# Designed miniproteins, single chains, continued (3): the designs that were tried, part 81

Each design is a single chain, and the fold is of that chain. pLDDT is the mean over its residues in the fold that is shown.

## One batch from the design tools (miniprotein)

Design m10788
Fold by ESMFold2-Fast:
Structure m10788 (fold): chain A 120 residues (1-120)
Amino acid sequence: SEELKRRLKETIEFLKQIKSEIDYLIANIDKMSKEELKEAVENIYKRILFTADELIRIAEELGNEEAVEKIRSLKDKIKQLYDEALKAIDEGDFERVKKYLNEIKKVIDEMIKIAEELLS
């Protein structure tokens, strides 16, 4: 379906944009208050969840149960990393925040790979 291919390409571009925003956040973390940092991390988390749910819908429409389960697993991993990032922010441990943000980027790379495989 041309519609499914367009949705997959849009999803990949959205994931790449989120990665760039995470890079910007890591570069500017020392300039942010704890409140601003929590809001930025929460906004990134919500957008990743929205994109993961769209990937699940596309994978379900394609009948690819393996992709659905893999994306659900990655969604769970994002929540764990998000919760750990929030704890690190509360503790003022910005090096741990950067660590968890980089781990979130790796999960996004896995989501991009799945989306690219669904395009092929």
Scores: mean pLDDT 91

Design m10789
Fold by ESMFold2-Fast:
Parts: structure tokens; C-alpha cells; sequence
Structure m10789 (fold): chain A 80 residues (1-80)
């Protein structure tokens, strides 16, 4: 699946950025990976990516985005 392969690469890049302390960029990559998993109807991985985005935004000090993506993650776990 092309969408899943793209999402996997974005998620991997997000992890690399998080390990380097670039939490805002990591959050954006995880957010984008979640969108692609959702389009592929892989709701479990979409939820995991949004949870990861939430944690990265919290580490960056963006508590509003962290809360929004945490809620979105929980919604998509219910679809899985």
C-alpha cells in the first residue's frame, strides 16, 4: 500500500527528529503520518501517530496542540 509506505517513512523521520530534540518538526511528521494511515483506513496506526504527535507537541511546550492530538488519537483508537 503506497499510503502505508509513505506513512511509515514519515513516522520514521519523526522519530529521528524527536531523538535530535526537534520536537515541533517531529510532531508535524507524526501528524502527517497519522493522516496517511487514516486515509489507508489503518486506524490503529493513525491513533499511534497522533499520540506520538501529541507527546512531541507537549515536549515543545505547545500544550494546546498536544491536547488536540491526544483527543484525536483516542477517537481513532475507537475506530480500530
Amino acid sequence: DDLINQANRLGSRGGDLASQGDYLSAGRYFDRAGDLYYQAQDYQRAGIMYDSASRQYRLAGDLDQAQQYSQRSQQYYQLA
Scores: mean pLDDT 87

Design m10790
Fold by ESMFold2-Fast:
Structure m10790 (fold): chain A 99 residues (1-99)
Amino acid sequence: DAAAREEIRERARRLLEEYRELKELADNYENMKEEEKKELEERIRAFLEEWLALVEEAVRNGRLPLLVEVLSELAGLPVPEASAEEMAADVARTRAIAA
């Protein structure tokens, strides 16, 4: 779990850094040139794809509660809307079906 937590933390930290940069750029969106707006839109799309991939991988590996905890510690990243208990219950149910 310690190694898994560190792996998730490193990935979440990189996404948090990108999120903070995108947020700062988005705050000035209306004052941007058209080419800068397109670049920002592409970066936001790439960010969302990486974020979804991280969440989906965490769900598949039963690490979603760990991801939620790491994101709460790092602050600034959107946390999944389901509680850690709800996520853990869904993962446990999925494992029971797969067994």
Scores: mean pLDDT 71

Design m10791
Fold by ESMFold2-Fast:
Structure m10791 (fold): chain A 63 residues (1-63)
Amino acid sequence: GGAEAGRALSEAALAGPVDGAAARAAAQKMQTIAPSMARALERAVEAGGGRLSGARGARAVGG
C-alpha cells in the first residue's frame, strides 16, 4: 500500500496546479486504500497549486 500512495503523492507534488484535478481524483481513490495518505495527497495538491507550483511544491510536500 505505501509504495502506491507514495507514488501518487510524489506525482501530485511534481505535477503542479494544472494537474491538481488529477491529483485530487487520486486522493479520493487512496481514501479507500490509505485514508491518511489520501489526506496527505490532498494537502500536497493544495500546497503545490495554491502556494507554489513545480519544484518548490514538491519539496514542501516530499521533503
Scores: mean pLDDT 60

Design m10792
Fold by ESMFold2-Fast:
Structure m10792 (fold): chain A 67 residues (1-67)
Amino acid sequence: MSMAEAFVAQGERLLAQGRLEKALSYYIAALSVLDPQAAQEVLKLYNEGRIEEAVRLAREKLEALFA
């Protein structure tokens, strides 16, 4: 849990800097441990070039997990 929380925190910092793809890599790393199904859904959007939607979905899934 603490490592996944650290990945999410780093992703949020990178997102605030406008570094969407780098932020997404940290969100996917956290999701791969916590919810592999959600990680696959996010990766599908990324592979389709839908980076903004991938970031939005990843954040939504992670928010639900830390609720």
Scores: mean pLDDT 83

Design m10793
Fold by ESMFold2-Fast:
Structure m10793 (fold): chain A 88 residues (1-88)
Amino acid sequence: SLEELVRKLLEAFGADVSKTPEAVALIEELLPTASSALELLFEVLKALGLAESIKEILELSLSDEKRKKAFNDLLNYLSKRLTELFLK
């Protein structure tokens, strides 16, 4: 589920997992107007305060398989959701 993917991402990055419902709501709000899954994810991470150090986040993701997996799992989910919206 989207909630579980977001929770895993926040947990892997050491963020506040209590923000999961807020992050999910923001994703659902922004999804219909998003141009790409990656841009949507960066916008959400910025709103959650994680994007303030996006270079560090990306570097940590490249060096930590758990963070990389969580990031890619959510990115793949968002990409599928955008494809479904396009095909309707």
Scores: mean pLDDT 76

Design m10794
Fold by ESMFold2-Fast:
Parts: sequence; C-alpha cells; structure tokens
Structure m10794 (fold): chain A 66 residues (1-66)
Amino acid sequence: MTKEELEKEIMEGVAEVAAAVLRTVAKRHNLTPEQEEELKRILEEIRKAKTPEEITQLIKRGEEIL
C-alpha cells in the first residue's frame, strides 16, 4: 500500500467511528424530527469525508444541533 492509500483507509475508519458516535448521541437525546434529519445528513457527509478536517467540521455541526 502507498501512504496515500493507507491514509484513505484510516480516514474511512475515522469517518465510520465519528458516524457511530453521533448516532449513539442521537439515541440518548430526545431529538426533534428536524434535528434527527439534520444529523442523518451530517452522518452521510462524514462517511463521504476524505480528510480529518472535514470530519471535525461535520462533528462540530452535529454538536450544534444537539
């Protein structure tokens, strides 16, 4: 594997973990349907993210909804 390929795999793993954390938080809180839909969009964006910076920004947006 090249370093670029390895970094991509790591980013995919980080995105999966971030999505799982947000999903768990959503289940613990009494979210409105609107907040739940916004979190679902953020989770989808996290899965598509390719850099740690993108993931961090998406997590911050998720926190603002909660």
Scores: mean pLDDT 73

Design m10795
Fold by ESMFold2-Fast:
Structure m10795 (fold): chain A 74 residues (1-74)
Amino acid sequence: DAPPEPEVVDTDFPELFRNLEEAKRALEDLAAQIARDSGGTARVSSVEFDEKTGKGSGVIDAVIDGRPLRIRVE
């Protein structure tokens, strides 16, 4: 809510994975793409994987134009 706080953005992650390593790699690829598209930085801060559904989720922390952005991937 305060101006210096990270903006929170939700994004869809519709791809299904076989394991945590594949989900992590996909999130790392997404973070790299965000960094390239924005000219800023992005890194994966958390990764979760549901072995029953194949669903990956996580958080990417980015800095764009000096502003922190938290992207929740579900």
Scores: mean pLDDT 77

Design m10796
Fold by ESMFold2-Fast:
Structure m10796 (fold): chain A 59 residues (1-59)
Amino acid sequence: SDEEYRELGIKFAEEHNEVVVRNAIAQIEEARADPNTPKELLPFLEGIEEKAREDGIIE
């Protein structure tokens, strides 16, 4: 489910440094622009973004 992928994204952000996390977040705009992006990818990246915002990595 989308929720499971979001949780995986949060865990990914917990297990990786800021450089890796920021690199993953940079993919969100590309993923949203591509109508063929797998439905699992956006929830995962959004989980990373949400955790990064919580940790103050991004605004």
Scores: mean pLDDT 83

Design m10797
Fold by ESMFold2-Fast:
Order: sequence, then C-alpha cells, then structure tokens
Structure m10797 (fold): chain A 76 residues (1-76)
Amino acid sequence: MPSQKQQMIADVQSTSQRIIDQLNSMGQHDLAAQVQRETAQVIQRMQTQSIAATQATTGQFITNLTVRYVDAVTQQ
C-alpha cells in the first residue's frame, strides 16, 4: 500500500512534471531543466525526512514552483 509519504512524493512529481511540460512548450527550456533538477533533489531529501518535515518541504517547494511558473507565464 502506498504510504502517506509516498503519496506526497508522487504529488510533487506529478505537479512538477506538469509545470516542466508547460515550460518546455513555452520555450523556457532552461527553467524547465532547473525545475527538473530541483524536483529530483527535493524528492531525495523527502525520502529521508519524517512525515512532518516532508509536509513542510512539500509546501515550500510547491509554493516556490508556483511562483516561478506564474512569473514565466506572465512574462510571455
């Protein structure tokens, strides 16, 4: 059965992949590559953290990712 932690990691992966695909479709390849690298790093960190720390990390990452995405879209 997927753990709560595995579900949070899966949510981060699916959210970041959607944003990466959108950035690539807009020609923002460098930003998409940065998001991909940061997502991999965050997931690796989440795997070793407690559930509470994983929740905090997830919230911070999604917020930062959303800000970057909105900024990229607004400039286009």
Scores: mean pLDDT 77

Design m10798
Fold by ESMFold2-Fast:
Formats: structure tokens, C-alpha cells, sequence
Structure m10798 (fold): chain A 100 residues (1-100)
């Protein structure tokens, strides 16, 4: 039976490591993407269009991230890392929007 380990890297990439019964290991790396990334993008775009401050946008994003972390039953360390990477993601997205 395969053993699955999920890790969140410093850049917000979700890493899924699968270990096969014969000891073979492979890793699937995924940037912060899919539903969580789409939800963060939607929150950033909506609040930016409403004229909210960067601080208000970050607070709203952290609320989304906390719900996702709790849903996946992440450790306190993983949740902290996800929160920190989500805040970096917000800064990068706001810079892209402002420069566009």
C-alpha cells in the first residue's frame, strides 16, 4: 500500500511524496494553485477593486487560508508556513495588478 506524505515548501508549493511498498519514492510538486489559489486571487481582485488597503486584503486572505489549513488538518507549523506564503503571494499579486 503506498504511503503518502504532504509538505508545504517555503515558496508555498505543495509537495506530495509517494512511497511504494518496494521502497521506491516519487514526488509531485505543485505551486500554490487550484482552488485555494483561485480563492485567494478572487479575494485580492474583489477587495482591490473595492479600494481596500493592503492590510485589509491580507487579513481577508488569512481568513481563507486558516479555513483551508483547518480543513486539511495541517500542523501548527504547516499552517504558519502556509499563512506566510499566502501573504507573499498577496504582495506579488498586488504588485502585478498595480503595474498592469
Amino acid sequence: KPKIKVEIKDDGTIVVTTTLPDGSVFTLERPLTGELAERIDAVVRRLYSEGKTKEEIKEAVLKVVDKEADFYNLTPEQKKLLREEALRYVDLELERIEKS
Scores: mean pLDDT 70

Design m10799
Fold by ESMFold2-Fast:
Structure m10799 (fold): chain A 114 residues (1-114)
Amino acid sequence: SESRELEQKVRDAVIEGKLLKEEEIEKAKKNIEKDSYAYHLVQLFEFRVKGWSEEELLELMKEITKLGFEGIQVELLRLAVEKGAKESLIEEMLKMLPKEMHKAAEAAIKRAKE
């Protein structure tokens, strides 16, 4: 199905460290299940390509926190730090992570600052 092909394309882009084109992001957002892990990976690509506000970052963090996508929480935190988000926002996002993810979050923050 088109949804499965797009989900695989999104996963391949993450593994290969490639960005999706804007048209590919739009197509994925229309065809991939909105509560899926893959859909939220597409949202990270959209933020990288189209830009973001701190309010949009926080809202996405709340959504993925509710869904339990801890790996995406860490990647969104890394993106926020890389793009120079306010310290107060970074602290708010960190509070949403489970304690067991703090070591991964600290490593991601360090990587984003390098």
Scores: mean pLDDT 81

Design m10800
Fold by ESMFold2-Fast:
Structure m10800 (fold): chain A 80 residues (1-80)
Amino acid sequence: SSDLEEALRALDEGRRLVADDSGAVTTLDRARDLALKNPSSAPTILDEARRFLDAAREGEDAMRAANYRLGLTVLDLQGL
């Protein structure tokens, strides 16, 4: 599968896990939009999305830290 397809699946799963957390959802939606507009960012977004999924299964504090990290990664990629 392409990195873009895998990134979109991971982000969509993450959105499902945190559906009622508007801040976490906003970060995932921004990552999804960036991956679609700039597919070359997909491998990096996929790595952080997978990290987010693993963290979400561990607990709330881990999930929030991974979501924050994903948000920083999106900003860094947009600075390119």
Scores: mean pLDDT 87

Design m10801
Fold by ESMFold2-Fast:
Structure m10801 (fold): chain A 104 residues (1-104)
Amino acid sequence: SPQLLKDLAIASAKRAIEHLRRGLEASKDDPQARKAFEEAIKEAEKAIQHVENGDYRTAMEEFIKAAELARKALELTTSPEAKKHGEQAITHFLDAAAFAGGAA
């Protein structure tokens, strides 16, 4: 069902954003890591809007980009808590990309 794939993509993306926000909070002393977490959140929020508008191919590419930005944040942060949240966000963004791609 295209509707089910859409709903799953949005749900996975929102879970990833939740993890990124926690990674951002844990990275309070790491300005470069904080910027990377913020950029990943912004990319993911754009991807969700594209899913909502039925632009599934663009959303898939943007979720992959969000996963790349989350990996950059994970590599920059010195916080073990932020690293764990970054890893979870990457997993959920790749799930969101797969669901968006399935809807395309």
Scores: mean pLDDT 90

Design m10802
Fold by ESMFold2-Fast:
Parts: C-alpha cells; structure tokens; sequence
Structure m10802 (fold): chain A 58 residues (1-58)
C-alpha cells in the first residue's frame, strides 16, 4: 500500500538523520516535511504517519 511505501521512506530518512546527529525534534519535523512535499496525504494518513514517526523516535 502507499502507506507501507511512505513508512519505508520515513525509516530511511530517520536512519540518515540519526547518523548525522540530528535531534529527535529536528528529525520529526524534517521527515514529516520531506514526505508531505512528495505525497498528498489525507488527514487520517497524516495522523497515521505522525504516530508511526513518534513510535520510531520513542
């Protein structure tokens, strides 16, 4: 599904930003912005993405 592809892209972005030493707050904002510039998400999909990112950064 589209959300599975988006989650894989989020995983890769988070991995790269962590390797570069960015803070969790910066990573969260950067990942979200990167995905939203590439994909048009519904409100429900956006909330699912935010929850997924938060779980990865916990």
Amino acid sequence: SMMEEIKKEADEIIKRLRELGFSDDMIRGTVLNSILTKYELTEEELEELKEYIDKLLS
Scores: mean pLDDT 85

Design m10803
Fold by ESMFold2-Fast:
Structure m10803 (fold): chain A 64 residues (1-64)
Amino acid sequence: NADAIVDGIVAAARTLVEVEGWSPEDALRFARNAAKALVNSGKLTPEQADEAIARAEAELERLA
């Protein structure tokens, strides 16, 4: 379901910073690219993709 996909993008971006040592900027770029790919494959709407990106950005700001 779309909510689980959105949650997965946010969790993946957080893991990239916390485990892999990525910058928040690079992790946010990952989230944007993942969301766009899921819109292109029909698994997310553009609105759901925007939600995923906004939530990832908010989580990454906490880690900075």
Scores: mean pLDDT 85

Design m10804
Fold by ESMFold2-Fast:
Structure m10804 (fold): chain A 82 residues (1-82)
Amino acid sequence: DITEVILKALEKFYKLVVEEGLSIEEAIKKVAEELKKEGKDSLAEALSSLNENERLQLLGLALEVVGYDEELALKYRELALK
């Protein structure tokens, strides 16, 4: 199910940025590498080709997926906009 693959990727992306303090670019690279290891090369390529605005939208979606937390939302916005 592609939806579950996407949700897992979003959750990993969120954790890399918010909990591990990686840049959006580094987090996308790591998630794309994991997707390639799982044989999802097309999805990994699509993720890697996102522009800066799309990357910010992806992090916003990831925050919604892992549960709503106003403190984490503020911290995520702080990290994502830098």
Scores: mean pLDDT 72

Design m10805
Fold by ESMFold2-Fast:
Structure m10805 (fold): chain A 76 residues (1-76)
Amino acid sequence: DAARRAAAEEEITRIAEEASKKYPEDAAQFRAMREAAILALRNPSVIDEVRAAAEKQSPAVREAGLRMLRIAEEAR
């Protein structure tokens, strides 16, 4: 469903932008997690790799990254 994937991509972007406003020093990491979650939305084979990458981040980046990944998984 193209509409569901588009809505998920917007929600992932919103999470990354809100997190970047709250923790501007981690903006680059939130952007990387956003791109990774969008990639996982389009290609489910990378979900485990994206999860592992998020787990290695600081608490704030890990929390936001895992939320973005959950949105990607639920949109399938």
Scores: mean pLDDT 84

Design m10806
Fold by ESMFold2-Fast:
Structure m10806 (fold): chain A 89 residues (1-89)
Amino acid sequence: DLATRLREAFERAVEVARRAQELREVDPEGYEKAMELVQKAVEHLEEARRALREGDEARAREHLDIAEKYLDQAEEVVEEAERRVKEEE
């Protein structure tokens, strides 16, 4: 369900941004990169929301797929930064 995927993707964006914020002072480069990816994801999520509101499910799916890829990249950046800061695997 596109509406469920959209809601879950927005929840992922909030969580990734929260984790990135914790890195702001200890790994500024990781924070900046993660936040850039989150911002790109949110822009596509907003476009997906608009498309769903207009009944354009195909456009909503395309933007949601792009947003989820950016969120995957942002989560990877945050996970690598968290490992580097904590020196844990």
Scores: mean pLDDT 87

Design m10807
Fold by ESMFold2-Fast:
Structure m10807 (fold): chain A 82 residues (1-82)
Amino acid sequence: DLQEILNDIKAKIKQLKNQLEKSTNKQDKDDLLNQMEQLNDNLKDAIEILSKSDSKEFKEFSDELKKILEELKVLIKELKEK
């Protein structure tokens, strides 16, 4: 179910936002950055596969993942500036 996968990814983004607020030392920030960059790479790969589909459902799912990817890029920038 694409909607369940989307909800799981959105839940992971919320978890990462909460961890960003709690990250106080360099090690916590480095660990969080690694998690965010891994998710960023996974989302890019998923978008590439899904965007090649002729399915409207997969294209809409790809568009939702692109929005999540942009949100994740903002979090990565905030973490690097913190």
Scores: mean pLDDT 82

Design m10808
Fold by ESMFold2-Fast:
Structure m10808 (fold): chain A 64 residues (1-64)
Amino acid sequence: ATYTLRVTLTRYNPETGEYEEEVLDVPAKLVGATDEQLERARKAIEAHAKAQGYASAEVEVTRE
């Protein structure tokens, strides 16, 4: 199976006082990924976003 990842990143903008969302499509498709590999990828993306100062990261996995 082929899987596509979409990441929604949320950050706080102190200039406007609002939360802003940025949507990133992962350019690489995950071909033949296992459930463990998908979970590892999700956790890695969330951890990286937190380290970069984002308020939250939501990872959507779509099977083709």
Scores: mean pLDDT 75

Design m10809
Fold by ESMFold2-Fast:
Structure m10809 (fold): chain A 88 residues (1-88)
Amino acid sequence: SQIDSLFQQIQSLTQKLSDLGYSSEAQILLDLAQKIKQHVLEGDLLGAEIQLGMLRIVIGVVKLTTDNPEVKQLLDQIADLVQQMLKL
C-alpha cells in the first residue's frame, strides 16, 4: 500500500530525529502522523486536515527552537510525506 510505504518512511525519519536528541518531538510527530493516516483511511478528510494543521504547528515551533540544519531538513521531509498521505 502506498500509504503504508509513506508511513514507514515517516517512522524512519522520526527515528532519525529521535537519534539526534529530539525523542519527545519525534514521538509527538509520529502520533500525529498515525492519526492523519487513520483519518485518510476512514475518508475523513476534514479530520486529516485538522491533524495536519497541528503537525505543521509542532514542526514550526521545533524549527524555531533549533539551529541544527539536519533536524530542520528531517522536519521538512516529515511534513512533505504526511502531506503526500493526505493526497491519496
Scores: mean pLDDT 91

Design m10810
Fold by ESMFold2-Fast:
Structure m10810 (fold): chain A 89 residues (1-89)
Amino acid sequence: SSELEKLLEEALADLEARAPLPTEPIPAELVDPIREALKVVDPSKELDLNTLAAILALLRRHPEAVLRHGVRAFLYVRRAVEERLWEEL
């Protein structure tokens, strides 16, 4: 949808600008969606490529969660990639 496209564009702009990441815990309803998105992470690839892949995976598999939480859903997945939470989740 056009709304999901706008949220993705904002997430990509935030990534380029190195926007601040949320410090609060990942909302309970986003934990499983983010865990699933992190399955696309390849440790041999560059951070930005893994971050983009995880953002796209979250959007494609859980568009309803993205719509409910807005751009913050992508900020949480970016934090999860940067903190290597795929090793803990």
Scores: mean pLDDT 82

Design m10811
Fold by ESMFold2-Fast:
Structure m10811 (fold): chain A 68 residues (1-68)
Amino acid sequence: MEPPTITLHVTRRPVSEEEWKRIKEKVENAKDGETLHVRVESHDQLLEVVSLLQKKGLMVRDLTVRDE
């Protein structure tokens, strides 16, 4: 059985509280084999996204981060 994995593409830019709530909901609904595109304002938010994915048993195997 293949371990559950996810590809994560991150754009660093200002994020409103409403956008951050939607991003967390999107992360919580992520499934094995998906490519997830998220915006984060801080490194702490990036760590929270990775932590939420790990709590679901999803390993981040391909992570790209870009500043905008």
Scores: mean pLDDT 80

Design m10812
Fold by ESMFold2-Fast:
Structure m10812 (fold): chain A 65 residues (1-65)
Amino acid sequence: SMAIAETATALGFIMAELGEERVKVSVDGIEVEFDRFETLEEAKKAAKEAIERIREGEKKIRIKT
């Protein structure tokens, strides 16, 4: 579901800040991929953007910093 995809995406961005260089979240046919962010604020903005794009119907999202 979209709610699960949104939650998984947000968690993925948080996990990237904690040590992963590249993270890919794939749930319910929706894929979000991103590299590690330099700051938590960048991660939050990217997570919000990815969630918004998921809500608009995108199924594959790549975020770059």
Scores: mean pLDDT 66

Design m10813
Fold by ESMFold2-Fast:
Structure m10813 (fold): chain A 71 residues (1-71)
Amino acid sequence: MKLEEELKKKKEEARRIQKEGEEQGTPFPVWEILLKGYEEALKVLRETGDEEAAEKVVKETEKEVEEMLRS
């Protein structure tokens, strides 16, 4: 299932971004939101098998991050 692989890849990328933030010595809530969001999407996908539900979680997470970054 390609969506699961894509979600795993995004989760790894979010972890990398979190590490970058830690190296800058500044804790950003955006890193935590990204990690939790992708983790939740993977959980939803695996527990329900509902790709649409998982994608909704991803989009909600990305919107939350975008809103914070634009603020």
Scores: mean pLDDT 74

Design m10814
Fold by ESMFold2-Fast:
Structure m10814 (fold): chain A 92 residues (1-92)
Amino acid sequence: DLIKKVEEALELMKKGIETGNAQDFINAMRLMREIQEEIYGKEVDEEEFEKLAKEQAEAVSNYLKNEASEEEREKMLKELEEMAKKLIEEIE
């Protein structure tokens, strides 16, 4: 169920934002890639994706641990929930 993949990716992103754990972001990004491929049928270069996902996850993790305010984390969570809702609507 594609909707369940979106829900799982959302939960992993929320966990990453709360803990600053880069691995949770990487796992969420992998699920989002699968969702994108299933919805749009576009193949993604897996090697390039993995490189970018790891770099982005590490940067976000460092930002969240060292610099992000509580207000900024709250905004990120709300943006994620809105993106997930939009994706679920697109699947419908």
Scores: mean pLDDT 76

Design m10815
Fold by ESMFold2-Fast:
Structure m10815 (fold): chain A 65 residues (1-65)
Amino acid sequence: PEELLEEARKAVEAGDVQAATKIAFKLAQMGHYEEAKEVVERAADAAGLPELKEYMLSKIDEIAK
């Protein structure tokens, strides 16, 4: 999981929302829901897309079911 978190940090710093979202979903599928949500929130905030944040968090919640 640490390698995925490092990749997520790089994607967020680069403003690559697509890469950050992909890593977040991988974390969620592995059961790391809180970490996945943090990655999504940081990526959406960096991009200035609050609607994307809400949408992606809803998807992670569905995976957590």
Scores: mean pLDDT 76

Design m10816
Fold by ESMFold2-Fast:
Structure m10816 (fold): chain A 94 residues (1-94)
Amino acid sequence: RLEILEELIKENKEIIKEKSPLVKELEERLSKAETMEEVEKLREEVGEEVSKYLHELLKKGASLDEIEEERLKLVAVFELRVAEIELKKIEAEK
């Protein structure tokens, strides 16, 4: 439980070690989300923005591998925040 969340946090931090401008922006916006509902609301709000960003990378000649790496980073930034919120809940409960 706790160990799994700590491992997920570590893994997702490693994935986003090299941050794009969008990943940095999402990390800042997610830092203000304190509940799972706030994270899911942000995920819905940024869906179109993420789609446009990935299309712009394709237009610039990014490879499919580069697009998949960027997708993994975008998923990882949300999963990191989810794990941090869950860890904080467990720490508050003991």
Scores: mean pLDDT 79

Design m10817
Fold by ESMFold2-Fast:
Structure m10817 (fold): chain A 62 residues (1-62)
Amino acid sequence: MSAEEIVARIQARLGKDVFTRAEVVIELHKLGVPLSVINGLAQQAPERVTPEELVALLERLM
């Protein structure tokens, strides 16, 4: 699953254009994303992220 596919699924589930770090962490766990990627995102992500920022962060971590 690509970063773009992950973010598209999160956006479809949450129905909004800005996500909290906590919401993203929960949705990544539900999608079966590796813990190393989730932990890296939790350390690097601001409290709120746009879909575009989230794609860039996931591409760096994957």
Scores: mean pLDDT 83

Design m10818
Fold by ESMFold2-Fast:
Structure m10818 (fold): chain A 78 residues (1-78)
Amino acid sequence: SSFSDYILDILLKAIEEDKNALLKDSKDKSPLANTARAIYELLKKAVEEKKESITINGKSISLEEAKEILKKVEEAKK
């Protein structure tokens, strides 16, 4: 979906600016890093708990979209 692409774009932009932006103990307190980190943690928890959908700011993505986002983020972190 266009929303899942938007979420992926936020996460990828954060790690392009700072490879450690998504780490819980990251010193990057920028609005982008803080937002991306919160979303990343939410997606990881939802996938671990096998939720049917994940809601972010009133918009939903499917579990399969969340898995694909996390896969692409992990590939980009290398």
Scores: mean pLDDT 81

Design m10819
Fold by ESMFold2-Fast:
Structure m10819 (fold): chain A 77 residues (1-77)
Amino acid sequence: MEELLKQAEEQLKRAEEALRGLEEAVARGEVAREDALRGLDVLLGQLEQLRKWAPEEMHPRLEELEERVRALRARLE
């Protein structure tokens, strides 16, 4: 249980950092829309895989991050 929680937290933290960096790059106009959309699709796939094995206590954070990814994706369409 402890090892799974630690691994889930590490993956979630990396995903949060990746999303934040992408949000900042989009806001600054430093990334092409197509590249940002690809990055968001990869991130959504990673979050979907993480949700399958992550402990329940992680699910609210996963849902919040998924919503942020979807919101940014919708703005870029």
Scores: mean pLDDT 82

Design m10820
Fold by ESMFold2-Fast:
Structure m10820 (fold): chain A 66 residues (1-66)
Amino acid sequence: GAGLAALGRALGALGGDVFSVEQIREAGSRVSGRGREVARRLEEAARANGGRISRAQAAAILGEAA
């Protein structure tokens, strides 16, 4: 869906191999609907993992949501 694709693009525009809770929140603020729901799941995963999530793990969560 458009929301998931928009979230994927927002995260892809961020450099590096790791996303912080703040970076995920920023990306999530630019999307709506299902994209925002999945961004919240990424935030929860990052908080559970010391405030960070790898690009690979974020891609896996996005893939499960698609």
Scores: mean pLDDT 80

Design m10821
Fold by ESMFold2-Fast:
Structure m10821 (fold): chain A 70 residues (1-70)
Amino acid sequence: MILSEEEKKGVVEAVKRAAKTLGIPQEKVDELIEKILNEELTTEEVVEMLKSLGLSEPVARAIVADGLAK
């Protein structure tokens, strides 16, 4: 399922929170946020992008789930 604009905003905020906690480099966070906001991405594609930053699959899925919560 492709993320809606509201879901994209939620996921971006969840990624920002997780990045501060996990010490992810700001440059990589900014690149991921730009992709989430500007591309038609599925939840699975966002999970894979988070995994490419060195996160485990359960952590990546938890971040996306947090972002999708209203």
Scores: mean pLDDT 80

Design m10822
Fold by ESMFold2-Fast:
Formats: sequence, structure tokens, C-alpha cells
Structure m10822 (fold): chain A 66 residues (1-66)
Amino acid sequence: VTEEQIKQLEWNAKRYEEIAEGLKVAAERAKPEHQPLLKESYDGVEKRAKELRDQAEAARKAFEDS
């Protein structure tokens, strides 16, 4: 794993984390009929952000332990 690949994973994780935060705020302020869809979108994006963050942290640790 290269440092460039790790930075790309970290960047992707941050992007999804930012999208998840935006969706969370939107869901909290949405009309009741729109809240379930926004919550589902938030849950999916948040899960993906976590997966990317875990991958980035694992890759960073492997790189630093090399």
C-alpha cells in the first residue's frame, strides 16, 4: 500500500463523512413525509464512510508498521 493510496482512502472517507453530516441535518429539518427517505440515505452513506475510514486506518497502520 502506498501513501498516495492511503491519502485517497482518507479523502474518500472524509467526503462521505461530510455527505452523511449534511444528510443528518437535512433529515432533522425535513418535513415528516421526507424524513424516512433522508434517514435511509444517511444510514447508507454513514455506513460507507465508516467502511472507508476503517480501511484508511488499517492501511495507515500497515504503512507505518512497515
Scores: mean pLDDT 82

Design m10823
Fold by ESMFold2-Fast:
Structure m10823 (fold): chain A 80 residues (1-80)
Amino acid sequence: SPKREEDMKKLDEVSKELNALVAQLRAQGASPQDILAAVRAKADELIAKYKLSDVAKQIVDGQLALYGVLARLKEREAAE
């Protein structure tokens, strides 16, 4: 359907921008917490900008949750 194709296009663009931001910040030596904060802010901006469907938003939120878990694990390892 046109709506599903549009949602997939928007989701692909959001995922590309978030992955590019993560790669850029990692290359700059940003902390896992700083990366998480920046990615969360960018994701919220893109969700609002693209008017993502509930399904597409849930997929993005799921990706952010995984990044959040990874960031917390990396922070704990660094603190040891």
Scores: mean pLDDT 75

